# Designed miniproteins, single chains, continued (4), part 52

Each design is a single chain, and the fold is of that chain. pLDDT is the mean over its residues in the fold that is shown.

## One batch from the design tools (miniprotein)

Design m13905
Fold by ESMFold2-Fast:
Structure m13905 (fold): chain A 56 residues (1-56)
Amino acid sequence: MLVRLLADKAFNLTTGEILPKGTVVELLKEREDGTVVGRYNGELVLADSSSLVPVE
């Protein structure tokens, strides 16, 4: 499932770089703390579930 970021609150888990608002990432797993693990350009990213929307 693809999701779009609504805020500059997602970050690359390898580099620590913040992904900008509007970035589309692949959703891999939702966590119990309300964060989600995704993938962007082959790298794992962490995002806040309240700051994303599904993309068709």
Scores: mean pLDDT 80

Design m13906
Fold by ESMFold2-Fast:
Structure m13906 (fold): chain A 63 residues (1-63)
Amino acid sequence: GKLIAIVGASTEEGAEKGKKLAKEQGADEVIVLKNASTEEALELRKELEKKGHLAGIIGTEKP
């Protein structure tokens, strides 16, 4: 499996900050969820884990 970072952000600046942090943490893939709820991010993490990936959530800013 891959290490996947899920970045939750309400702003472009927050999204870029999250992407940089994810890459520094060694993420193989980065998925940006703009204006998504915490629930949506958690559901995506569960789906990725079911597929054999390790997924972490990075919230930089939320609506």
Scores: mean pLDDT 76

Design m13907
Fold by ESMFold2-Fast:
Structure m13907 (fold): chain A 78 residues (1-78)
Amino acid sequence: MSEEDFEAEVYLALARIYDYLGKQAFEKGDYETAIKYYEKAIELYRKALELSTNPRLRAQAEEDIKEAEENLKKVKEK
């Protein structure tokens, strides 16, 4: 694993933590906090994509971004 691949994995892991926190905030009705966490997750997922050329990691990050963007859309509709 290259240093860039390791950094990409760290960003992916952090993005997933923020994505999870966004889902928790959404379920609690804290829509403002949910928006901030989902936006941060999307930012970190995009950073992982920029750093990695690994097709598996890229596909995973792209799927996670789509899910986070869909959830962000849902929370903004509240």
Scores: mean pLDDT 85

Design m13908
Fold by ESMFold2-Fast:
Structure m13908 (fold): chain A 70 residues (1-70)
Amino acid sequence: SLEEVLKELEKELKRVEEELKRLKEELERAKADPSTSPKEIAELELKVLLLEGVKKSIEYLIEKLKKKLE
């Protein structure tokens, strides 16, 4: 059912949000540490950017399904 798909997408969204929180905390620590290489910071920034895109895509799908269930 669409309700089951919606619940699974909401679970996936929570997983992505938790991963984003960890990566953002890692990035903040990396930026605060003068021993961290510019390459490592850039790689963390890229991972955050990609996951922000994934989050937006999941949010878009959830919104569409919610409107269809109304």
Scores: mean pLDDT 87

Design m13909
Fold by ESMFold2-Fast:
Structure m13909 (fold): chain A 77 residues (1-77)
Amino acid sequence: SAHEEKGKEYAKLGGLYLEQGNYEEAGKYFRLAGEHFEKAGDYKKAASLYFLAGAAYAAAGNYEEAREMYEKSQKLS
C-alpha cells in the first residue's frame, strides 16, 4: 500500500539521520514511519518504529516525546 511504501521511506531516512548522530531528526522520521505502518494495519512494524523513535528522542534529550513514543509502542505490541 502507499502507507507501507511511505513507512519504508521514512524508516530509511530515520536510520540515515541516526547514523549521522542527528537524533532529533531520526526521532521525527521514525515517528512518521510508525504512523504510516499503523495506518497500513502493520501494528508490529509500527510498534518497532515507535520504539526506535522513542530511543532517538531520548538520545536527543526530548523526554516528553520519547515517553509518548514508548507508550504508543507498548499499546501496539
Scores: mean pLDDT 91

Design m13910
Fold by ESMFold2-Fast:
Structure m13910 (fold): chain A 64 residues (1-64)
Amino acid sequence: MRLLVTFPEDTDIVKAAMELAKIEGVDIIQVTKTSLLLEVEDSKVEEVKRKALELGATSVEELE
């Protein structure tokens, strides 16, 4: 499943990407100034959502 994770503009997006990439089954597809596009195994979606929230994410959108 693809997830679009959005952060505040003052977020260290590279650090956020590296922290989320530590979760098994997460691949980083694209990094922008305020968002990450991730490919995530279905079983890991809830873990990624929780971690993104802990890192200060403002939204997590499920994309197919």
Scores: mean pLDDT 83

Design m13911
Fold by ESMFold2-Fast:
Structure m13911 (fold): chain A 92 residues (1-92)
Amino acid sequence: AASRAATIAIGAALLEHLASLADDPERAAALAEELSGVRLSPEEVRAAAAEARALAAEEASPEALALARAFVEAVEAGVPPKEAFARVQEAL
């Protein structure tokens, strides 16, 4: 597995999930802070998500994209984002 491609895909999935919460900017900012220790504005989340998505499309393997989808699905199922992220990183 290409660790670089996996890292890009996971980052893209995290930022896409945060961008999907753009209608709830307080929740998006709280999740970004929880995951990275840095508070991002909703505009910064959307811009970063678009850039990371473009990079993932060019660099990510099918395996890396599957891990990214597993992260999003876990968070949507109610797993805390930090825990879901840790599980995916352990799978790499």
Scores: mean pLDDT 65

Design m13912
Fold by ESMFold2-Fast:
Structure m13912 (fold): chain A 60 residues (1-60)
Amino acid sequence: IEELEKQIRAAIERIEDPELKEHYEILLDIALTEKDPEKRKQSLEKIKAMLEEEGVEIPE
């Protein structure tokens, strides 16, 4: 989870559109407030998939 969060944060930092960047920052904050580790992981994986659909490079 910590590695996935780190990858998502790095991907969000590469977004040039400030509105899109803010949108994903909000989604990440919401995902991180989830107390269930499995649901939190699922939310983070969804955010990663959405970033990939936007064409944002996700660092390994």
Scores: mean pLDDT 77

Design m13913
Fold by ESMFold2-Fast:
Structure m13913 (fold): chain A 103 residues (1-103)
Amino acid sequence: SPEEELEKVADELYAKLTDPASRARVEQRAQDLLAAIKTLYPDASEEELKRFELDARVIALMQEAVEEGIDLETAKKGARLVLEHSKDPLLVAEALEILRRIE
Protein backbone atom coordinates (compact mmCIF):
# COMPACT_ATOMS: atom_id res chain seq x y z
CA SER A 1 0.00 0.00 0.00
CA PRO A 2 1.12 3.64 -0.35
CA GLU A 3 1.21 3.98 3.45
CA GLU A 4 3.44 0.89 3.79
CA GLU A 5 5.80 2.24 1.09
CA LEU A 6 5.97 5.67 2.81
CA GLU A 7 6.66 3.98 6.17
CA LYS A 8 9.52 1.98 4.60
CA VAL A 9 10.98 5.19 3.11
CA ALA A 10 10.73 6.91 6.53
CA ASP A 11 12.38 3.96 8.32
CA GLU A 12 15.23 3.74 5.77
CA LEU A 13 15.99 7.48 5.84
CA TYR A 14 15.79 7.65 9.65
CA ALA A 15 18.22 4.71 10.01
CA LYS A 16 20.79 6.55 7.84
CA LEU A 17 20.50 9.82 9.82
CA THR A 18 22.78 8.84 12.72
CA ASP A 19 23.53 12.36 14.05
CA PRO A 20 21.27 13.21 17.04
CA ALA A 21 21.14 16.85 15.87
CA SER A 22 19.84 15.75 12.44
CA ARG A 23 17.19 13.58 14.09
CA ALA A 24 16.15 16.49 16.33
CA ARG A 25 15.75 18.74 13.25
CA VAL A 26 13.61 16.08 11.54
CA GLU A 27 11.33 15.75 14.58
CA GLN A 28 10.92 19.54 14.89
CA ARG A 29 10.25 20.05 11.15
CA ALA A 30 7.71 17.19 11.08
CA GLN A 31 5.88 18.62 14.11
CA ASP A 32 5.87 22.16 12.65
CA LEU A 33 4.53 20.94 9.30
CA LEU A 34 1.84 18.79 10.96
CA ALA A 35 0.80 21.75 13.17
CA ALA A 36 0.39 23.92 10.05
CA ILE A 37 -1.72 21.20 8.36
CA LYS A 38 -3.91 20.80 11.48
CA THR A 39 -4.52 24.58 11.51
CA LEU A 40 -5.70 24.41 7.87
CA TYR A 41 -7.88 21.30 8.48
CA PRO A 42 -9.33 21.52 12.03
CA ASP A 43 -12.09 19.01 11.16
CA ALA A 44 -9.76 16.37 9.64
CA SER A 45 -10.67 12.76 10.51
CA GLU A 46 -8.36 10.51 12.55
CA GLU A 47 -7.49 8.62 9.34
CA GLU A 48 -6.63 11.88 7.51
CA LEU A 49 -4.52 13.07 10.48
CA LYS A 50 -2.55 9.79 10.53
CA ARG A 51 -1.84 10.20 6.81
CA PHE A 52 -0.81 13.86 7.25
CA GLU A 53 1.51 12.82 10.12
CA LEU A 54 3.17 10.18 7.92
CA ASP A 55 3.52 12.59 4.95
CA ALA A 56 4.96 15.31 7.24
CA ARG A 57 7.48 12.86 8.74
CA VAL A 58 8.59 11.64 5.29
CA ILE A 59 8.98 15.24 4.04
CA ALA A 60 11.05 16.21 7.12
CA LEU A 61 13.28 13.14 6.60
CA MET A 62 13.69 13.95 2.88
CA GLN A 63 14.59 17.58 3.67
CA GLU A 64 17.32 16.46 6.10
CA ALA A 65 18.59 13.79 3.65
CA VAL A 66 18.94 16.46 0.92
CA GLU A 67 20.70 18.88 3.32
CA GLU A 68 23.24 16.15 4.23
CA GLY A 69 23.50 14.59 0.74
CA ILE A 70 22.45 11.20 2.13
CA ASP A 71 20.37 8.55 0.29
CA LEU A 72 18.96 10.89 -2.36
CA GLU A 73 17.38 7.95 -4.24
CA THR A 74 15.22 7.00 -1.22
CA ALA A 75 14.39 10.70 -0.70
CA LYS A 76 13.36 10.94 -4.39
CA LYS A 77 11.14 7.84 -4.04
CA GLY A 78 9.50 9.35 -0.94
CA ALA A 79 8.84 12.66 -2.72
CA ARG A 80 7.18 10.88 -5.66
CA LEU A 81 4.97 8.84 -3.29
CA VAL A 82 3.84 12.04 -1.51
CA LEU A 83 3.09 13.70 -4.88
CA GLU A 84 1.06 10.68 -6.07
CA HIS A 85 -0.93 10.09 -2.88
CA SER A 86 -1.17 13.37 -0.89
CA LYS A 87 -4.17 15.67 -1.31
CA ASP A 88 -2.70 18.57 0.67
CA PRO A 89 -1.23 21.40 -1.49
CA LEU A 90 1.33 22.35 1.19
CA LEU A 91 2.68 18.78 1.41
CA VAL A 92 2.67 18.53 -2.41
CA ALA A 93 4.61 21.83 -2.68
CA GLU A 94 7.24 20.60 -0.19
CA ALA A 95 7.65 17.30 -2.10
CA LEU A 96 8.03 19.17 -5.42
CA GLU A 97 10.76 21.38 -3.88
CA ILE A 98 12.62 18.26 -2.67
CA LEU A 99 12.56 16.77 -6.19
CA ARG A 100 13.74 20.10 -7.67
CA ARG A 101 16.74 20.12 -5.26
CA ILE A 102 17.67 16.49 -6.08
CA GLU A 103 17.02 16.66 -9.87
Scores: mean pLDDT 85

Design m13914
Fold by ESMFold2-Fast:
Structure m13914 (fold): chain A 58 residues (1-58)
Amino acid sequence: KAALEEKIAAVEKEVAALSDRIEAARLAGAPQEEIDRLVAEGKALQAELLALKKELEA
């Protein structure tokens, strides 16, 4: 249980950091390809977070 909680906290930090990176990239006028790549990475992390939370509930 403690290991799952630590993993969830780590993924939550990655999601927050990636959200900040996406905002910074948009403000800096980064290429759409870069923004799309970051968004795709965010969706993957969110799916992983949901799976981990579901596992913790089991």
Scores: mean pLDDT 82

Design m13915
Fold by ESMFold2-Fast:
Structure m13915 (fold): chain A 60 residues (1-60)
Amino acid sequence: MEEIYKLAEEILKNRDDPEKVREAFDKLYEVDPEKAQEIAKRFRTEGEKVLEELKKEADS
């Protein structure tokens, strides 16, 4: 879970850098393809909320 959170944070942090976003998503798909697909869909509308949820999951 922590790895997923770190990758999601990397995507949000580098949102204006398409190469870094792609690298982070490629790693995320390698770790958990189902979660990666969910994150990809939700980041378009609620990226900050997704990151907060992942942080709570990692801390719990």
Scores: mean pLDDT 75

Design m13916
Fold by ESMFold2-Fast:
Structure m13916 (fold): chain A 58 residues (1-58)
Amino acid sequence: GKLVRAVQIFPKTSPDEIAVRPGELLEVLEEVDENWVKVRNLATGETGLVPKSALEEV
């Protein structure tokens, strides 16, 4: 899928979410809505929801 990079710290607050830190590379698996995407963290292999505002396209 599309590659994105985390630009903000996002803490995991729900079981469906993953935590991200600035500089991490992720693959978009699914666009859930305008504000949220399901991603895979390429370093950890974790999958879950992250807000689009925490990410930028690479």
Scores: mean pLDDT 85

Design m13917
Fold by ESMFold2-Fast:
Structure m13917 (fold): chain A 76 residues (1-76)
Amino acid sequence: SDAEAEKLYEEGLEAYKKGDYETAAKLFREAYKLATDPRLQLRILGELIKALNKLGKGKEAAEVLEEASRLQEEMR
């Protein structure tokens, strides 16, 4: 559900603030699986990209960015 997704998203933001980018990325991926609102999905993917870049996972970040771009195009 989106409520469960938002809770995981908030937990991911707290992990990111603490510098635990591995936990943040994991929580954002789990939040994305539960999210059904496209705007929430985009917010989650944006934070996931930031966490992946902090981890030096540029290829994964690029793949997530492509997914976010496709989702944003579908919302026009």
Scores: mean pLDDT 88

Design m13918
Fold by ESMFold2-Fast:
Structure m13918 (fold): chain A 85 residues (1-85)
Amino acid sequence: SREELLARIRENVAKLREALDAGADPETIYELLVEVARLMAELQGLDPDEAVANLREAFKGLSPEDLRRVARAFVDQVEAQLAAL
């Protein structure tokens, strides 16, 4: 359901924020980013594979520090989108 999907998005956004704050490795951060992107695409009726491809291009070749910075911006954007629902 939409309610279950929203709960799952919020849970994964919280996990991603906790991972970022804890200084988790880039692989862990990237896996959580991919999951949030897929769930957000499902929520919006978009293609999840296209959403993941766009995420991969945005994060391609980034240093660990730049990955964390861009990931924080992504989380902030997702939280703003959820608040607007």
Scores: mean pLDDT 85

Design m13919
Fold by ESMFold2-Fast:
Structure m13919 (fold): chain A 60 residues (1-60)
Amino acid sequence: EKIERVKRHMQRVRDEAIARTREMAKKLGLSDEEIDELIARVKKQMDEVEKFYLELVEKN
């Protein structure tokens, strides 16, 4: 129920966060290598956010 909705929303949020991170990094003049590093960091942060959100949904 709520878990399926959370995963669906997190997938969209992840895709948008990655796209925005690339645009911001390009504006800052970062290299493709630096951009990939930032995206990897964003992916790890999103994994932590998804876990936290699932815990909140389970408790609420």
Scores: mean pLDDT 79

Design m13920
Fold by ESMFold2-Fast:
Parts: structure tokens; C-alpha cells; sequence
Structure m13920 (fold): chain A 91 residues (1-91)
């Protein structure tokens, strides 16, 4: 079902976030760069779209996940994909 697909994606995002956060705290500069860039992109989107708290949380997870897979993706590509995933997860 779509609900099972949403739960699976959210779980995958949470696992990625945990890995990146642990690496960043351990001093991994690539992980720290991912978190810094994710923070800046979410701030940028929130200024333009005025996100709810739940939308902001899910968007942050989605951005971290995308950056962990492709750290060289453009801001526009990351924002577009992350917003689509956020909309899918939240319905």
C-alpha cells in the first residue's frame, strides 16, 4: 500500500540521518558538510514556502538522504526532489 511505502521511505531517511549525525559528531568533514548544506537549503525553502513543523522535519530528512547519495547535486535538483518526497510522505 502507499502507507507502507511512505513508512519504508521515512525509516530509510531516519537511518541515513542517524549515520550522518554520528559521523559528523565523530569529526567527519564530509558528514559535517552535508548537515551544513542541508540546514541552509531547508532555511532557504522555509523562507519561500513557510513550511509547517512536520513539513520542515520531513524535508530535512529528505535533503540529508539525497545529499548522502549525491553530494554534488545542484541546490535546485535537491530542493525539487526533497519537496516531492516530503509531499509523498505527508500525503
Amino acid sequence: SMAEEREKLLSEFQRTQSKILKAAVAGDPEAQAILARATQLVIKVNKEKKLSTFERIVLTLAVIHILSQDPNASDEEIIKKALELTKFILG
Scores: mean pLDDT 87

Design m13921
Fold by ESMFold2-Fast:
Structure m13921 (fold): chain A 100 residues (1-100)
Amino acid sequence: MKEAIENLKKAIEHAEKARSYAEQGKVDEALRHLEEAVGYFAKAADSAPPEARDVVNAALIHAAVQLTIAKRNPSPEVVAEAARDIAETAKRALDEVEKL
């Protein structure tokens, strides 16, 4: 559980950094941080105990889809929206996992 929580917190950090870079028009840097955030969701899924696995896997799939959308249409607005969505997805997954 602790490792999954730590990785979800790192996913939040990278998604928030991505949002900040996207709002500055730094799209390539923002996408790099979104890729890091999705990587941390994957690490959280790998380290999740059985009780948390479905929650974390659902969050990972959602985040990966949002990253794919951002990469296909890499405008500052689209990347900032994807970053907000990924951060909120990580925060919801973290809240649910901490209650287990």
Scores: mean pLDDT 88

Design m13922
Fold by ESMFold2-Fast:
Structure m13922 (fold): chain A 67 residues (1-67)
Amino acid sequence: ADAAIAAAAKALLAEAAAAIAAGDLATAAALTNQAAALTAQISDVATRAALIDEIVALNKAIAAAQK
């Protein structure tokens, strides 16, 4: 079910955000990639679009945190 996949993707994105805050950008990138793979399996357009927006925001945060 899309709801279960979306919940799993959101959990991974929350872990990725925590990893960014901890300075663990490699873990954050791995978690966002895993969330993206789950998001690609969602057939509901609105749910998928919202998760894509979250993934894009986290990827921008990872890029900004790199030196």
Scores: mean pLDDT 84

Design m13923
Fold by ESMFold2-Fast:
Structure m13923 (fold): chain A 98 residues (1-98)
Amino acid sequence: AAAQAAAAHAARASRLGEERATALVNYSAGSLLLAGGLFEYEVLKNKETAIENLRLAIEKFEEARRAALASDSPDAAEDAALAEKMLEKAKEALKEVE
């Protein structure tokens, strides 16, 4: 539910064309999907659902990094660095689950 809500906010931000909003919303969506994927794998033992959530997390963090770098925000460099760190973490998690 929370991950789907964040994804809906990401779609809304994309329509507005606001790069900073797109970066923040996609970072939030990615973070929820990463946490959900790890929970599915480690706690619920649902490998297939874990892989799907981790793949979606990677897509969201890639979009967050792209949008942050395209932003004229004074926080652009920090937002991009956070998204890149989470992207690497999500890719490592996916490799471990697969």
Scores: mean pLDDT 80

Design m13924
Fold by ESMFold2-Fast:
Structure m13924 (fold): chain A 116 residues (1-116)
Amino acid sequence: SVEVVESGGGTFAEGGSATLTSKISGVSLSESLLAWFRQKPGEPLKFVASISPSGETRYSPEYEGRATISVDVSKNTAYLHLSNLQVEDTATYYSLVSSGKLNTLVLGEGVKVTVV
């Protein structure tokens, strides 16, 4: 019943920027935590950023100053803006929705980002 659809991936130039989008259905982002993770080939899933229902944001040290997470509650959509892209940012990026109200945790299928 909860669906997570990511978009905004592709191939980007080093030093450029990308905005990843996560469109949520079945739960409200006004009542849910949204987090972004990345996974590089051969590496574990790593935390990037999160935003709480109250608007509190958290960033991993590697992305602090280079990433901005935001939510448009009216569209039930979350955004991850990445700036000053590095080739090491090449990964599949996943969004996770956590709702305590529905006792549910849903991970999206991921969106691929390649930095060249």
Scores: mean pLDDT 88

Design m13925
Fold by ESMFold2-Fast:
Order: sequence, then C-alpha cells, then structure tokens
Structure m13925 (fold): chain A 77 residues (1-77)
Amino acid sequence: MEGEIVRIVSQAGREILELARAGEVSEEAALLGLSGLGRIIQGDFDGARELIKKTGEIDPKAAKIVEEALKKAEEIA
C-alpha cells in the first residue's frame, strides 16, 4: 500500500518537474504542488487538498496533477 502511494506520488512529481523545466508551470506552483504530494505520502489527505487549492490559484495544470495523484492514493488507502 505505502509503496504504491510512493509510486503514484513519484510519477506525479516527475510530471510537475518536467512541466516546470519546460516553463509550463511556475516555480511557485511546482513547489506548492510538490508539497501537496508530500502530504499524500504522509497520509495527510486533508493537508494535500488545502495545498491543491493553493496550487490551483496559481496554476490549474499543476493542481490537476496533484488532485489526480490524491484520488489514486485514496482509492488504495
């Protein structure tokens, strides 16, 4: 279970970092999104939702990636 969540979060993190590297996502949105992914690994799904909301205020694309990772993590938790 935990290993599967780490895999989901790692994939989402790679997507955010690649978009940031390409200039499609701001550094601020990438950092907030990665923080949300960190909350998912910790099992703090409510904290992850708060960070998804903050990320979405800056960049909806980054927020969508974290939201999809949270949804997948909740399906296996």
Scores: mean pLDDT 84

Design m13926
Fold by ESMFold2-Fast:
Structure m13926 (fold): chain A 56 residues (1-56)
Amino acid sequence: SVSAEEAREYAENAARALEALGRPEEAKRLLDQSMELIRQGRADEAARLAGERGGG
């Protein structure tokens, strides 16, 4: 299982990778979606989305 803190770190790491690739719009969308899921208590889903969108 993934904590809210870990899900946030996954999202931030994936967003930084997207920014490094010159894709800041996608980085922002990923962070926004992950933050929404974390607020709803869906940290596992947030982490999964970060992995899938960031390259998983």
Scores: mean pLDDT 80

Design m13928
Fold by ESMFold2-Fast:
Structure m13928 (fold): chain A 75 residues (1-75)
Amino acid sequence: MEEELEKKRQEAIDNVKKTVKEAYEASRRLNAERAARGDPRALGPPGKLTSKNDNSLTTEEIGNIAYETRKELEK
């Protein structure tokens, strides 16, 4: 039975990473476009991402995964 929980956690991690990457890239493109225009309201750092609490992951784990994924994208 623990194997099912491990699989669910792995899938949840994968989904969080995909969602964070997609949202981050979209936010970066919008920010870059506004900054290139010299818009004084150029978007700041991306805001909080929606978390999924329906999975076996805790909010803390989701936050850590999102933070690590953003670090990789910024690199």
Scores: mean pLDDT 62

Design m13929
Fold by ESMFold2-Fast:
Structure m13929 (fold): chain A 81 residues (1-81)
Amino acid sequence: ADALVEQGDKAEAAGDYVTAGLLYSKAAQEYLEAGDYEKAAEAAEKAAESFRKAYEQTGDPVYLDAAEHNLGLAEKARKLA
């Protein structure tokens, strides 16, 4: 999971917001499965931000849906933390 966040940070720095969103989303899922709810929330929040930027670049509503999904995941993880 930590390696996925690092890879996501590199993708985001490169402006590849789709790849960043996917990597952060996967990290959030792995943290959630491990019971690390604080890191799961942080990764999901980063995924949501990256997907929102992807939506701004592409206009594709699937990225807006992905952002909203990850924001909801972050809220749930925060309640479990």
Scores: mean pLDDT 85

Design m13930
Fold by ESMFold2-Fast:
Structure m13930 (fold): chain A 99 residues (1-99)
Amino acid sequence: SEVEKLLKKAEELLEEAAAALAAGDYARAAELLSEALELLEKALKLAKTKEELEKILKLAEKALELARELLEKSEELYLEAIALAFRAIGLIIEVEKKL
């Protein structure tokens, strides 16, 4: 499934973003979060099953947690972190409407 491939890559990017945050590489964390959210947004457009929607929801919630951590840790990326958090929130809302 195309959705399964997008979800697997998004999960890998979110794990890399978490590692970047732990290492203090906030710019890389922001880039990885943005890429993961883009893949999740594509997955949502293609998702047909409740199971696929539930997987997107879990990864979007993880992206929100990481965006909030970026917001707390990086003053230079404050606006970017806010934008990423709002993208994740918007994705969560759209998934919940389809569940």
Scores: mean pLDDT 90

Design m13931
Fold by ESMFold2-Fast:
Structure m13931 (fold): chain A 65 residues (1-65)
Amino acid sequence: AEEDYQKGVEALAEGKLDEAIEYFRRAIEKDPNNAEAYRLLGLVLELKGRRDEAATWFAKAEQLA
């Protein structure tokens, strides 16, 4: 879980947005209470112009915090 989250952060830092999405989704699958992974998934989706999708993930992160 932590490893997938870290790989997602690294992919995001490298501008590999689709790869970052895959890692954050995997991190969430292994640790559904990782609010940071939900928030960063929302951020990546917003960067891809998927603002409506991003909003749902930000809302989920807020519910977990």
Scores: mean pLDDT 82

Design m13932
Fold by ESMFold2-Fast:
Structure m13932 (fold): chain A 97 residues (1-97)
Amino acid sequence: LSEELWLEVELTLVLMTVHLAKKAAERGDYETAIELANFALKRVKELSEKSPYKELLDKAAETLQKAIDAMKEGNVEEAIKYLDEASDLLAEAIRKL
């Protein structure tokens, strides 16, 4: 498995995790949404160190942190917008691989 293909697979799994976090938030399951978003955040930070698109992944990490903070504050609509923004950044990083 090439490093590029490995990174694509790992980023795709992170993207799926962010989509699951959004679905949990939409269902009102904020505890699960926060746990999934935190898992995605940790993984994005680990992957950013190995990626040629570090700036995109660092931006995705910042955006995921904003989503987590918004959920903790009860700003669910804002949290969903940040999860969507993070998904777009992750999808862009995957497309550039």
Scores: mean pLDDT 87

Design m13933
Fold by ESMFold2-Fast:
Structure m13933 (fold): chain A 70 residues (1-70)
Amino acid sequence: MKEETQRLLNEAREALEKGDYERAVQLFEKAIELDPNNIEALNLLATAYMKLGDFEKAREYLKKARELSK
């Protein structure tokens, strides 16, 4: 399970670096399904949504990451 989450995070980051924001969203969402309290994945998912112009979803995931980091 931990190896699978880490693999998804690595693939999602690669998609972000390549500018494939839709793929990055899908991969980060899968990582969060496996590890819903992964603050890094939530922050990076918010970044991907910001790159897509979906500021509403970006704000929601940033709030969730913030609440979990306390």
Scores: mean pLDDT 83

Design m13934
Fold by ESMFold2-Fast:
Structure m13934 (fold): chain A 85 residues (1-85)
Amino acid sequence: KEAEEYEKKAKEYEKKGDYLKAAEFYREAGLEYLKQKKLKKAAEYYTRASYLYKKAGDNETAEELLKQAYALDKEVAEKTLKELK
């Protein structure tokens, strides 16, 4: 429930060009999936958050989230990052 609501908010802010807010909501979605032990989904949304934090100019948060995504599921993180380029 909460993860899906955060995904919806993230997509709306991304569509508006508010990359920082979009990144924050993708990060929240990833955390909610992690609480549910859905590691592949958590890795995907941490990777999406990382990409958008980088677009927003927050390279430090982007790097930390990408590192966490790789630790959760390297294959999903790499695949998601390629799809975003």
Scores: mean pLDDT 88

Design m13935
Fold by ESMFold2-Fast:
Structure m13935 (fold): chain A 60 residues (1-60)
Amino acid sequence: SKEEKLKEGKELIDKVAEAFGIPQEERDRLIKRFEELIEKGDEKAVDGMINALKEQLELA
């Protein structure tokens, strides 16, 4: 569901921000961008962002 994807994406953004020392302002910007993609129903972009965040965590 959209709610499940939003939760997953936010949790991944938080973990990436913590792992790489990303400032709160940039974290909030990433979350806003992700929320906008979900609201638009751009499933390809949403899934792409989730996969990119997962790959970043594997490198941390």
Scores: mean pLDDT 82

Design m13936
Fold by ESMFold2-Fast:
Structure m13936 (fold): chain A 56 residues (1-56)
Amino acid sequence: GEEAEARELYERAMELAKKVLSGPALLVAEHELREALEELDIEGLRRAIETFEKML
């Protein structure tokens, strides 16, 4: 269901965030990604992944 999709996107976004961000920026991103997961914000999670992939 959407919960499983959101969790998969969250885990991917978190993996990428840890590679491209550090310190306070990573803490902010972790908080925002967790909120997106809790709200099942699929579009927000996909945008986060796209943003972080551009930083690789």
Scores: mean pLDDT 86

Design m13937
Fold by ESMFold2-Fast:
Structure m13937 (fold): chain A 108 residues (1-108)
Amino acid sequence: MEVTVDLSEEGAKKLLEALKEGKTVKIIVDDSATEEEVQAVMDAILKGKKGKIVLVNVTVEAVRLAGQIAGAALLAGNEFEYEAKDEEAKKALEEELKKAKEGVEREK
């Protein structure tokens, strides 16, 4: 049971519904997403509080946005996974995820 959404307000609504049902949600991380769209997705994750989140097609340019979303997922207690587009993006994303995890541990 997988649902795919983008970084948009419509995507955030679909994400919230799927997470409340405990589904796995794939989020396409696009570096063209606005801060408002990213915030809508993060708010949906925090309200859903269950299910699995998978970030897909994460580029080096999108790593910062992916880190913000990962932080929300970790804070909400979601299972989390990622798919980096290339090895450089994977290394950058691993560093960003480490920072997000450390941030969540400090808030708890």
Scores: mean pLDDT 79

Design m13938
Fold by ESMFold2-Fast:
Structure m13938 (fold): chain A 69 residues (1-69)
Amino acid sequence: SVSEQLDELLKKVAEAAEKEGLDARDELLIFLMVYEDGVEIEEAIEFIKSLSEEEREELLKERLKKVLP
């Protein structure tokens, strides 16, 4: 089911983010990239690690604008 797939994805993203020493905002950004764009978790991690903190904040802000009411 969608709920089972979502739960498994959230778990995998959380585990991968913790392993890489990433914070909750980076974890949320990785989740959104994987869920919306269909990229692999490892690719999303490599991408955000290539960005500055300011670039990650701006990217998260832009993505949240699409999902917030």
Scores: mean pLDDT 81

Design m13939
Fold by ESMFold2-Fast:
Formats: C-alpha cells, structure tokens, sequence
Structure m13939 (fold): chain A 89 residues (1-89)
C-alpha cells in the first residue's frame, strides 16, 4: 500500500508541475514539461502494477481506486500541456 500511495501522490505532483512548467516555461520549458509528464505516466504505471499484483482484496481495491483518480488527473494535465506544446511547435 505505501508504495502505491507514494507513486500516486508523486504522479499527481509531477503532472501538476509539468502542466505549470508548460504554461510558464515557454519554449525552454517544453522539454522539462515533457520529462515531468513522462515521469508521471511511469509512476501511474508503477502504481497500477503494484495494485494489480496485490493478493489482498482491500489493498487491491483501494490501490486501483487511487490509480484511477491519479490517472484521470494526469490525463487532463497531459492533454493541456500537449496542446500548449504543439501550438508553439
């Protein structure tokens, strides 16, 4: 559970920072924003695997709920950041 929670919280933080970097960083921020968002995707994937591999029904349920919430949050941040990046490319 601790690892799932840590990965989910880190993913949300990275997604928020990535989106803000894309908005405020201009051209110089594009690469950093993309790296932060890729790290967020990796953290969601890590949390998803940990939740699915859990043999404890309660931990699996709670873990998957956290992954779904974080995934939705990341998805919105990624779409906005991508639109900002592509508009300036």
Amino acid sequence: MEEIRKAVEEAKRLADEGLETARSGGREGYEKAQELLREAVAKIGEAFQLAHDSKDDEQRREGMDMVEEASAHLGRARKEAEAIYKAKE
Scores: mean pLDDT 78

Design m13940
Fold by ESMFold2-Fast:
Structure m13940 (fold): chain A 66 residues (1-66)
Amino acid sequence: MYRVVAEGLDPSSATGVALRAIGEGGTARVTGGRRQRVIAEGLSREDADAMAQAARDGGGTATVSG
């Protein structure tokens, strides 16, 4: 199982990433105010890669580990 840590996200982008993680059967935790961090866990490799890309497209950074 893979984990994604996404940082530097707007609230709308953070919500989108978190909802995607939950939709793929994983878990997501969102923290922060103006800039948000999302920690998503329990993902397949493909879902983790797609989520990391969505975070980067939202102007943030993302790290995938597994």
Scores: mean pLDDT 82

Design m13941
Fold by ESMFold2-Fast:
Structure m13941 (fold): chain A 55 residues (1-55)
Amino acid sequence: MAEKIRKEAEEVVEKLSKEEASKAIEIGIKHAEDLNDKEAVEKLKELAKERGIEV
């Protein structure tokens, strides 16, 4: 795995404030729940957990 590419991608995501990222994930989960897309809900919850965001 190209460690440098991974770090660059993580830095781009981290440029968003943790609060903004948290809100975006919460909105995404709500939207997925409204669409009954359980797979998307699970993926977004896992992403939040990996980023240390409580949803």
Scores: mean pLDDT 67

